# Designed miniproteins, single chains, continued (5), part 50

Each design is a single chain, and the fold is of that chain. pLDDT is the mean over its residues in the fold that is shown.

## One batch from the design tools (miniprotein)

Design m17836
Fold by ESMFold2-Fast:
Structure m17836 (fold): chain A 70 residues (1-70)
Amino acid sequence: SLPSPEQQKEVAQKILEELKKNIEKLAKEYNETYKDDPEAVKALEAYFKKLAELVGKPEEVEEIKKYILE
């Protein structure tokens, strides 16, 4: 079965913490691999949007997104 809403929020929060820890590595991977792939960019933007909906502080997701994608 699909994860419960509570489990989805817990997983999203752990993902956010991992993104913060690895922000420099993720920015480098984006710049080297994904930035020139329009489909990958769209998928990443959708991913960050979904993550922001699930975490307690969506502004932290926006800061990470800006750092990695911009």
Scores: mean pLDDT 79

Design m17837
Fold by ESMFold2-Fast:
Structure m17837 (fold): chain A 62 residues (1-62)
Amino acid sequence: KSSAEEAAKAGEEGARRAAEAAGKGPDQMLTGIRAGREAAKKGLSADEAAASGALAAQGFTA
């Protein structure tokens, strides 16, 4: 897979795990998934995309 696809998957997974751990509902999880995908689209690494998704899923700005 391309690095962008790997980063997008990492962002989505990070958002899901963070939302589940924090007890956030599906709307907040979806916000995190979108933030992770946007980070990947901007060329950020998988770790950065996962962090962005996780923060947004918890209601924080990255």
Scores: mean pLDDT 77

Design m17838
Fold by ESMFold2-Fast:
Structure m17838 (fold): chain A 65 residues (1-65)
Amino acid sequence: GREEAEKAVEETLAKIKKSAGDLLSEEEFQELRELAERMIEEGKSAEEIANTLQREAVRLVLRKS
């Protein structure tokens, strides 16, 4: 449900911040939060949201490398 998706978002964003927080701007973290919010509104599963956020974070990091 929504609560499970919201928890997955916070846990996934915390993991991204711990591993790549210095490589991502505050604006890029906001983009990830906005993407997650849209996916929650669309009824995506917690697993789909977590996988999408991780993939998008990697894409943003690679663009800077």
Scores: mean pLDDT 80

Design m17840
Fold by ESMFold2-Fast:
Structure m17840 (fold): chain A 57 residues (1-57)
Amino acid sequence: APRAIALAQSHGLSREVAEEIARLAQVDGRRAVELALSHGLSEEEADRIGVLGVTES
């Protein structure tokens, strides 16, 4: 999910964290949002990354 990873990195997340969020979004969207929020993203930003992670799979 290159766009999900790029979006997460634009918010200051490392590539490893961005890839984990994108991976989680495909199997557990709630866990992906929780991980993104724990790194200082807003709920809206976390949800957008999750949607991109699923759509680009």
Scores: mean pLDDT 74

Design m17841
Fold by ESMFold2-Fast:
Structure m17841 (fold): chain A 89 residues (1-89)
Amino acid sequence: LTEEQQEEIDRALIIIGVSIIKKYAETLEDPEKREKVIELADQAMDAIEAKDYDTAIKYLRELKEVLSDDPDAVRLAENMIKIAEKLKE
């Protein structure tokens, strides 16, 4: 794999992770929290597609904070942050 191919795979992995978080948001009983999670997920996805990794990391960190009561969601967000940090070089 070239560096470019690895970066494309890493971006796809974050998009998949964000999609999982958006699906999880549908199960949240608090409408305000649900809307915030979806908003942050969409902003993170847009930033990844724009290759703006600093902005993507910012929104992924906010997602981690909003979802801090769910260990699985926190772990997924942390893994996405690590991948985005790698993409920054």
Scores: mean pLDDT 85

Design m17842
Fold by ESMFold2-Fast:
Structure m17842 (fold): chain A 110 residues (1-110)
Amino acid sequence: MELDEIIDELFKLVEQEVKEGRPVLVPPDIMRRLAELARRYGHEDIARLFEEAAEKPMSAFSAISAVLTLLRLAGREEEFDRVVERLKEIVKDNPKFQEQLDGLIAALRR
């Protein structure tokens, strides 16, 4: 449930970024919540990435890409697949974001 709430907030920002065609920066509070989640999953390196992004904001698409990496490394296959399917729906009318997502998925499934 906590993961789903953070992911839902992040998806609203991703949807805005894809619709507007410009970077949408993730708020520091969401980045800190993602860092706490990464630590609970035992991935300190990803947690540090999210903490650094609280001070040097990353785009919503970059943040969701890091979340996909975390879910894959944590073995959370079901959540990974749900996030991927939702992202495919969001980017379906944007070839540039589709190509970026397809490349990320291919890399993470190896």
Scores: mean pLDDT 82

Design m17843
Fold by ESMFold2-Fast:
Structure m17843 (fold): chain A 60 residues (1-60)
Amino acid sequence: SDRARVDELVARIEEAIRAGDWERAHQLVKEAIDFITDPELLNEFLRRYVAALEEARAAA
């Protein structure tokens, strides 16, 4: 399902951010934006991405 694909992409983005691999994180975000055509699902993805960035900043 589209939601399962988004969940997988978010998990990979979180892993890339934790690893400090910003190039990989940016590439995965671009894939998500290109893939997600549903505005509600895109908004959910963006909220989860921002949360991941905030968690990474708090851990630093």
Scores: mean pLDDT 82

Design m17844
Fold by ESMFold2-Fast:
Structure m17844 (fold): chain A 57 residues (1-57)
Amino acid sequence: IKELVLKFLNAIDNEDYEEAVKLLEELLELLKDESPGIIKTLENMLKEVKEKLEEKK
């Protein structure tokens, strides 16, 4: 999980929003049975990253 978070932060820093979306989706899959608050936060982050990806296109 820590490695996945670091990769996500690097993807955001490099404006690689396609990679950031993939990494967030993997985090959601790994954490799907965790607290609803964590899942909601990750879903909101995924939505924001997807919006940035649309702006880039």
Scores: mean pLDDT 74

Design m17845
Fold by ESMFold2-Fast:
Structure m17845 (fold): chain A 67 residues (1-67)
Amino acid sequence: SEKEKKAKELLTKGEITRGAGEALGRMIESVGKISGEDLSELAEKAREELEKEGEELEKKGKELLEE
């Protein structure tokens, strides 16, 4: 069904978004090391924001399946 397609898309997007947060955080930390700047706070904020966005997408996907 179209509802199942949308739910699967949201769940997949959520998983990808959370993974992207970790990858982005590592990239920011690497840039910090290369430039001699402490970017740890920026890296952590990026991880946190994308993790929250991913969790919200996964929640919406699950809610569609429960309707």
Scores: mean pLDDT 83

Design m17847
Fold by ESMFold2-Fast:
Structure m17847 (fold): chain A 61 residues (1-61)
Amino acid sequence: DLEKEIKIALGRMYVALGDLFASKGDLEEAIRLYREAARIFREAGDEELAKEAEEKVKELE
């Protein structure tokens, strides 16, 4: 499913950006990026990846 694969790739890009901002101490921006990733993964039907992104939000709160 090409559409699902594209959404998963997009979500992973948001996670990578979130990780980058978290490493720089910009926790507010990292949380926003992880939440966007979780939304995209959920739209792709991948609840496991969505939960992993949500766990990253919880770690920074």
Scores: mean pLDDT 86

Design m17848
Fold by ESMFold2-Fast:
Structure m17848 (fold): chain A 55 residues (1-55)
Amino acid sequence: SMEELEAELRKLIEKYGVNKFPPDSEIEELAKKFGVSPQTIRSKLAILQMELKRK
């Protein structure tokens, strides 16, 4: 679900920080798990990072 994907993206931000992307291996693993492209994961992660930086 989208809620599960957001939770996993938040975990990646907790682990690697809001100022950088996780390694490609983590992005590819999430893409595979949720059946989306790696680009979709990167786009959603970038939006979430931007939102968290504004707080």
Scores: mean pLDDT 81

Design m17849
Fold by ESMFold2-Fast:
Structure m17849 (fold): chain A 62 residues (1-62)
Amino acid sequence: SLDELIAEARRRGRPLFLEALEALRAGDFETAQRYAVQAVLRGEASAEEVARFGALMRELGA
């Protein structure tokens, strides 16, 4: 779930991925996508977390 991903991002200290998830919660899909890309490039998100993020984007109508 989105809340589960947010909790993990906070617990593991992943600021860019946290920004992506918070933007997704706000319905700002463009900002969410930009931060998610930066999080991947900086090594803040695993392949599994990226897949879950993509599924949530699709579920929320992005």
Scores: mean pLDDT 81

Design m17851
Fold by ESMFold2-Fast:
Structure m17851 (fold): chain A 64 residues (1-64)
Amino acid sequence: MSLEEAAELARELALKSGFSEDEAEIARGTALENGGKEAFLSVAKGAKKRGKEEVAEEAEKLAE
């Protein structure tokens, strides 16, 4: 997966988790700056807090 693909996927998962558009852009930026794994773990944590267990599991799987 390219860095750009990871960034777009992190943004998409953040939006599915109930993040705002601004928070989703932060997730995208995190992937571009720090790599997809860190962004996916951050999104998974946020998704769990919002009760989006399926999205959290998908993000954690992508971080492996």
Scores: mean pLDDT 81

Design m17852
Fold by ESMFold2-Fast:
Structure m17852 (fold): chain A 57 residues (1-57)
Amino acid sequence: LGEKVLAMLATDPSLSFKEIAEILGVSPATVRQAYKKALEKAEEDELLRSLKEKYES
């Protein structure tokens, strides 16, 4: 779910959580929760990748 929310926001950042919830057939609260979880995971992966690149450059 979080991946879908991130993909939709990447396509159109002006989309509100309410609009995303309507498209996905879930509640806006579910979209917010999924987005938060996906963002935390994405930040973790990006940070690890950036650190690896800097130390191996």
Scores: mean pLDDT 72

Design m17853
Fold by ESMFold2-Fast:
Structure m17853 (fold): chain A 66 residues (1-66)
Amino acid sequence: MSPLERSEEYLAKAEEAFKAGDYETAAKYLEKAVLVVASRDGIDALPEDLRERIEKLSKEVREKLA
């Protein structure tokens, strides 16, 4: 799988965990989604929609875990 496909898969799992109330698992998958792309092209190379989804979920997870 490409890094973008893996990032999308991890992001989808993070979003599902967040909806289930599992904020710790959501945070772990969100981290994996970011790291898959950051190690090659950086987060700025992500399609705009994926970057916005990551930023939105990251903020929401942070608020729930604080």
Scores: mean pLDDT 76

Design m17854
Fold by ESMFold2-Fast:
Structure m17854 (fold): chain A 93 residues (1-93)
Amino acid sequence: MSIEEVVEEIIEEVERLAAAETDPRVRARLAALAHALRYYLENKDYDGLMLVLRHMLRLARREGWERLAALVEEAIRRLEEAGVKPVEAAPMR
């Protein structure tokens, strides 16, 4: 499965979870994360994509969303295999 295919499966799972979510703040967060994933993928900004995926993994683990956590872990693994690193703060001057 390509990174693009895994990210599309993540977006589908996020939209499924958002539709079933009763907490409006969690639902809004899921919608924002899905939008960010699409944005970074369309712009081929893999550093931004990695950052969003790491935030999603933390949220999925906290909320007990096992399927989403597994999909996000797979996407992170594929980005790491491709040499993508999170954007770090500039070195101390």
Scores: mean pLDDT 79

Design m17855
Fold by ESMFold2-Fast:
Structure m17855 (fold): chain A 58 residues (1-58)
Amino acid sequence: MELYRVVRDYEARSPLELSLRVGDVVEVLVEIGEHWVVARNLATGEVGIVPRDVLERI
């Protein structure tokens, strides 16, 4: 399981994207190209696409 910490707030711009707050922990499910991943927020169970650059590997 690949766990990442959110290091920068992100606001979803579409229903396919996930909003994240600094300090959230997410599981990366699949990488989409260079800049995006599909992730699950472990606290909410929500799944969506997020920019890779707001995440830091734990």
Scores: mean pLDDT 84

Design m17856
Fold by ESMFold2-Fast:
Structure m17856 (fold): chain A 55 residues (1-55)
Amino acid sequence: SVEELNREIRELVLEATSVEGEERERLLKQAAELATQLGMSPELALALVKHEASL
């Protein structure tokens, strides 16, 4: 469901904020892949999850 996808994305972004380097990038890419299932382009999804992780 959309609600479950949004929850998974938020959890991955939150985990990414607690790590650095390659591990952070892997988590953000996983979150972006889930966001593409919500209809976002891969480029927009990655930019959005990186922005969220920077807040």
Scores: mean pLDDT 80

Design m17857
Fold by ESMFold2-Fast:
Structure m17857 (fold): chain A 95 residues (1-95)
Amino acid sequence: LKELEIELDIQRAFLEIQEAIILNYGEKHGLKDLAEKLVEAIRNNDYETAKKYADEMIKKIPNEKDRQDLKSLVETAFKIRDNIKELEKKIEELK
């Protein structure tokens, strides 16, 4: 049980790092409001809304490298959310 709780804390920390990088990208490109909405949608597990805001941000970013980096960050955040959900389920099963 303790090992799963540690892994959950690690995954949550990774998600917070991804969220901070997304917010920094928003600030860098004058898209802070969109970045905040994207992060909120990720936190709510609303993948449809998160994808909508991510696509809107990507469309407004002029630099191709920054667009690809943002795409990778969003995809990584979704993978971390899925990992968190699986870990939470396993912990509940052991209570």
Scores: mean pLDDT 82

Design m17858
Fold by ESMFold2-Fast:
Structure m17858 (fold): chain A 70 residues (1-70)
Amino acid sequence: KALELLEEALKRAKPVSEEAARAIEEAIEHLRKGDIHGAILHAYTALLLLKKAGDEEGAKLVEEALEILL
């Protein structure tokens, strides 16, 4: 599910990009509160940051989460 994918992406992002990790944490918090639009916005930001950092696997996990949320 989307939450599990974001949590896995967060574990991978923490040692690679603090900015991406924070964006994923924001997406998770919005998702837990039922704010789907906020979750999508922060997840999309995380996706761009992960691609910039070269974490292709983390980016894929966030893309899969976004596909579930959209």
Scores: mean pLDDT 84

Design m17859
Fold by ESMFold2-Fast:
Structure m17859 (fold): chain A 87 residues (1-87)
Amino acid sequence: MATAVVTAKAKPGKLDEAYRIAQEVARELRKQGYEAGVAANPERNEVRLGITAETKEDALKAAQYAADKLASHPAVESVSITLAEDQ
């Protein structure tokens, strides 16, 4: 199993809107058979979407889909993808 984390930085005052779109994307991914969860960090004005799949390739593919959707939303300033490794 592999986990990818998509971090979306919200525009000022747009954290709630960024969180809503991230939750929508997570629901779409769960319907496709991925494990997906969302957390908001108000102090950093960030939303994180964790995506777990059987392979690194599948996790990255799902993360790229999520990143593209989040980056296209007017409430989102920037998006990054990180592979989570348990160390």
Scores: mean pLDDT 83

Design m17860
Fold by ESMFold2-Fast:
Structure m17860 (fold): chain A 99 residues (1-99)
Amino acid sequence: SFIQQAYDQISRAHNLTDQGYNSDISTSQQYGSQAIVQIGRASRYARQVGDNRVYDLIVQAGRYTSQGMTNPSTRRQYLSQAGNLLSQAGSMVQSIYDS
């Protein structure tokens, strides 16, 4: 289902942003790039779920992930914000899936 696909892609994106947060700058760039790909996939499935709040959270997480990749001094701040948004989006999708 689109709900399950959205949840799976959000969870993968969240894990990648978390790995980026806990890595050195060089490794973080690789995880951040992978996270953006998964966020893009998650946003497409979230659009099919039909909940604009989930979609908006995922899109904003993508923006924060991109900002984290552009400046090493703010990397952890932005990746933390991205991770929080993905966690919230995942919880909302899980609630829809269980209902």
Scores: mean pLDDT 83

Design m17861
Fold by ESMFold2-Fast:
Structure m17861 (fold): chain A 98 residues (1-98)
Amino acid sequence: SLEKRLAEALDRYVRTGEPLSEEEIEEFKKWVNSRFEKYIKEARELGDDELVASIERRKKLIEKQFEEDPVTALLSALISDAVDEAIIRRLKRKKEEE
């Protein structure tokens, strides 16, 4: 699975300092893009225009960072993913209680 390959690539990097391969970078870029698109869609459905703008800005910055420092870009994307998932989950819960 992609999640397993991502975990294995990060484990390797932490243990050995070996950079991500070009194939891994392309695979992870596609995954990162799909995650951002998912959260943008969900934030729009929730009517949170501020969150949509925030996610779009972070997506653009991380896409640029992949060209210069793929590992830092991937780590930034993972942090962004976890934060966006938590925020959207909380917003969905509040909307269901209204």
Scores: mean pLDDT 85

Design m17862
Fold by ESMFold2-Fast:
Structure m17862 (fold): chain A 98 residues (1-98)
Amino acid sequence: DLQAKLEAARKQAEKLAKEYDLPLEDLLEILDLVAADTPENRERALELLFELALRVLEKEGREELAELVRRLRELVRERLRRGEPLSEALRAAVEELE
């Protein structure tokens, strides 16, 4: 089950990389980080997800959403730097943007 799901996720990552001109290596790294679930890997996966989301939004001309993602990323980074756990940093950053 897990290997079949990882293979399907890899094929989806290859499709997204081609469709949105994203680095396949970054998408595969996110999958590896999620598979080996640790706090450090969650933080690294989230940073890569922010980078990929910004590339997609900028390519699609979605400037308002790109600005929101940049703001969310900065708020999460500040809270992680203060020693907050990732789940709390994300929740508080999202609440601050609403």
Scores: mean pLDDT 77

Design m17863
Fold by ESMFold2-Fast:
Structure m17863 (fold): chain A 70 residues (1-70)
Amino acid sequence: MLSEEELEALKETLERYLEEAKKVLSPEDYKKFEELVKEFLEKAPEMSKEEAVKAFGELLEKLNELREKS
């Protein structure tokens, strides 16, 4: 499981990605990405480090997909 320090760092990193996404995505696509980030953070305390890294990578792939469509 992730430590509290690792969870906090992960939240800060995702907040930075949300800030960047807000600048480049449409409001609709931003809301979709925001929902995915919230779901990830809700599940993150129960994740292994390996699972969290994989899920984080999937979030970044989704951000890139949304950017290509916008």
Scores: mean pLDDT 79

Design m17864
Fold by ESMFold2-Fast:
Structure m17864 (fold): chain A 56 residues (1-56)
Amino acid sequence: DAEKRRKLAALYAARGIMKAAAFASELIKDPKKAEEERELAERLARELEEEIERLE
């Protein structure tokens, strides 16, 4: 199914972006904001991974 393949590609890309955002959160000078952004990005990456697993 072409739609399933396109959705998987988008989910993999989004997960990569969220993992990159978690890494980049170390550049935030406010340590509380850095931790909040890292935790949010990690949570979103985990949710995207669960969606990928359901589609595979």
Scores: mean pLDDT 82

Design m17865
Fold by ESMFold2-Fast:
Structure m17865 (fold): chain A 66 residues (1-66)
Amino acid sequence: EVAERARPGDVLRVTYKTKDGKLYSELVRLEDPEAARRALEEFQKKAKENGAEIVGVEVRPPLEAR
């Protein structure tokens, strides 16, 4: 479960495959693990609305963190 592994400041990366077979990724900075869950829920709603499929979900450490 991706949201359970999220930490404040982490970046959520969601990759979608559209009906045309194109891939695109969206990134969102997370304030906390609940933000990750909410973001995933919103992304799932948007994907369904546009006929896209979520093909990848990752949580990454802050890119600029030391």
Scores: mean pLDDT 69

Design m17866
Fold by ESMFold2-Fast:
Structure m17866 (fold): chain A 77 residues (1-77)
Amino acid sequence: MTAAELLEKAAKALKEGDIEKAAEYLEKAGEELLKDPELADMGDTLKAAAELVKKDPSVREKVAKLVDIIRDAVESL
C-alpha cells in the first residue's frame, strides 16, 4: 500500500470518527514517507499527528486538514 493510499484511508477513518484506525493509517503513512529522505519531515509529522489524535480526539478536524495537505503534496510527486 502506498503512502497516498494510506493517507486516503486515514482521511476516511478521521471522517468516520474511527480514531484507532485513523492513528494506525497515519502511523503507517508516516513510516512509508520516512523511507524517502526528502519526505522524512512529513513522515515525522504524520507519526506525531497519530499520537496527538489518540490522546486528544478533539483535534481530529485539524489532523484531517493536515492529511489533505500532505496527500496533495505526495500526489504532486
Scores: mean pLDDT 83

Design m17867
Fold by ESMFold2-Fast:
Structure m17867 (fold): chain A 65 residues (1-65)
Amino acid sequence: SAEELARAAVEAMKAGDTKAALEYARRLAQLGVSGEEAARLMERAGASREDAEGFGRMVDAFRQS
């Protein structure tokens, strides 16, 4: 689910695993999740606003493929 991907992305970002974070961003984009929606899911999963906004931009970049 999108919520599970967002939780996994928060853990990847905390671990400094940028490759895993990018993979989760790509999967959220493939599910049709917007960057704004992804940022909201990241905040609910415990990410800071800044990290959530940064991740949302990654999701939008993949959506614009």
Scores: mean pLDDT 84

Design m17868
Fold by ESMFold2-Fast:
Structure m17868 (fold): chain A 58 residues (1-58)
Amino acid sequence: MEREKLLEEATELAKKAIDENGLGAASQKVVDFLKEKGLPLEERKELAIRALNRAYEA
């Protein structure tokens, strides 16, 4: 799986969720998305944080 593409997808998901439901709901949606993609816990945590930070900064 391409990590860069996962980060892009997670970032877009986070942007939409922040706009619609707020930051707390967005974090859960991003984590759930990465879990479905089969990422290990540590990689899931790292990518979720990166995606949420990018979405929030946009």
Scores: mean pLDDT 77

Design m17869
Fold by ESMFold2-Fast:
Structure m17869 (fold): chain A 69 residues (1-69)
Amino acid sequence: SLAEEQAQAEAFLARLPELQARAKITPEQEPAFELLLEALREAARLVLEGKPLEEIERLERELRERLAA
């Protein structure tokens, strides 16, 4: 259900700072890693706001385009 998806998104956002602190990435990987983290935070926000799946799919497409550049 949407409520279950929102609860999972909240739990994910709560854990994200811990995951970031544990992730030791190389300087070369930092730009791609930051783009991924920004996209994950935004996707969680869209779920929490009850936005349709199409908004998340748009975000995924934009992320893939930015990573390919």
Scores: mean pLDDT 75

Design m17870
Fold by ESMFold2-Fast:
Structure m17870 (fold): chain A 78 residues (1-78)
Amino acid sequence: MELEERKKQIEELVENNEDTSSIVKDLELLFYNIRLEAERLVKKRAELEERAAAEPRKSQAEAIRVTALLFEGFAKEM
């Protein structure tokens, strides 16, 4: 998990530097909030994939599938 690994690396880097501690804590909170939002997007993507699979109209099913991929892309980058 990219965000989790980066967060751990930042924690290790500041172990010997207390004056960066407050900045690191703020960044950790930001990463946590981004992760929660990414989780919501992943859930929405799964719902859209199910809808696309069940949609009998080919053009509409494709539009839903493309939208699901966009949500997945956002979740992966966050």
Scores: mean pLDDT 66

Design m17871
Fold by ESMFold2-Fast:
Structure m17871 (fold): chain A 92 residues (1-92)
Amino acid sequence: MVYLVGILVRAPREDAERILDVAKEAAAKYAKVLDGAAVPDPSVGEGALRILIEVEGTEEEARAAAEAAAEAIQREFPEAEVLSISEPIELL
């Protein structure tokens, strides 16, 4: 199955690519990473970024990947704030 996992963070836009790379590397430990994107979300507020990662695996592996990605972001970017982790969404 393919799942979309999302992590909402508050961080400078210039860090978006670096945050995405760290998130994808952490997620890859738990599920097969297919793609990813860092998307600004102005509806949440200034500096809000959605880190979106497509993973192939089970729902449990997708959840573990999202949690690992969020933890890695917080560890590597201590000034970034993890606001939420979304439930995995099955993609068809």
Scores: mean pLDDT 84

Design m17872
Fold by ESMFold2-Fast:
Structure m17872 (fold): chain A 85 residues (1-85)
Amino acid sequence: KLKEVREAFMKLLETAVNELSKEDARIFTEKAIQALKEIAANRSDEEKVREIYLKFADFMIELAEKQGNEKVLEEARKLKELVES
């Protein structure tokens, strides 16, 4: 359900803010704001909204893997699983 996807997205953002350095947080924050704007613009298009969440999850998985941050990686993977289910 879209509600669970939104909750997972918010949990991922909270985890990233707490776990990532200020410099790394700047990069993901910019991407998160862009994703939220695109979701808001496409609220009536569930497929497009899911695509936007999936792109963001993939970005965060890559970022977390490069940084070795297991907590952010876990939350990003949870978001991806919920979007794909």
Scores: mean pLDDT 81

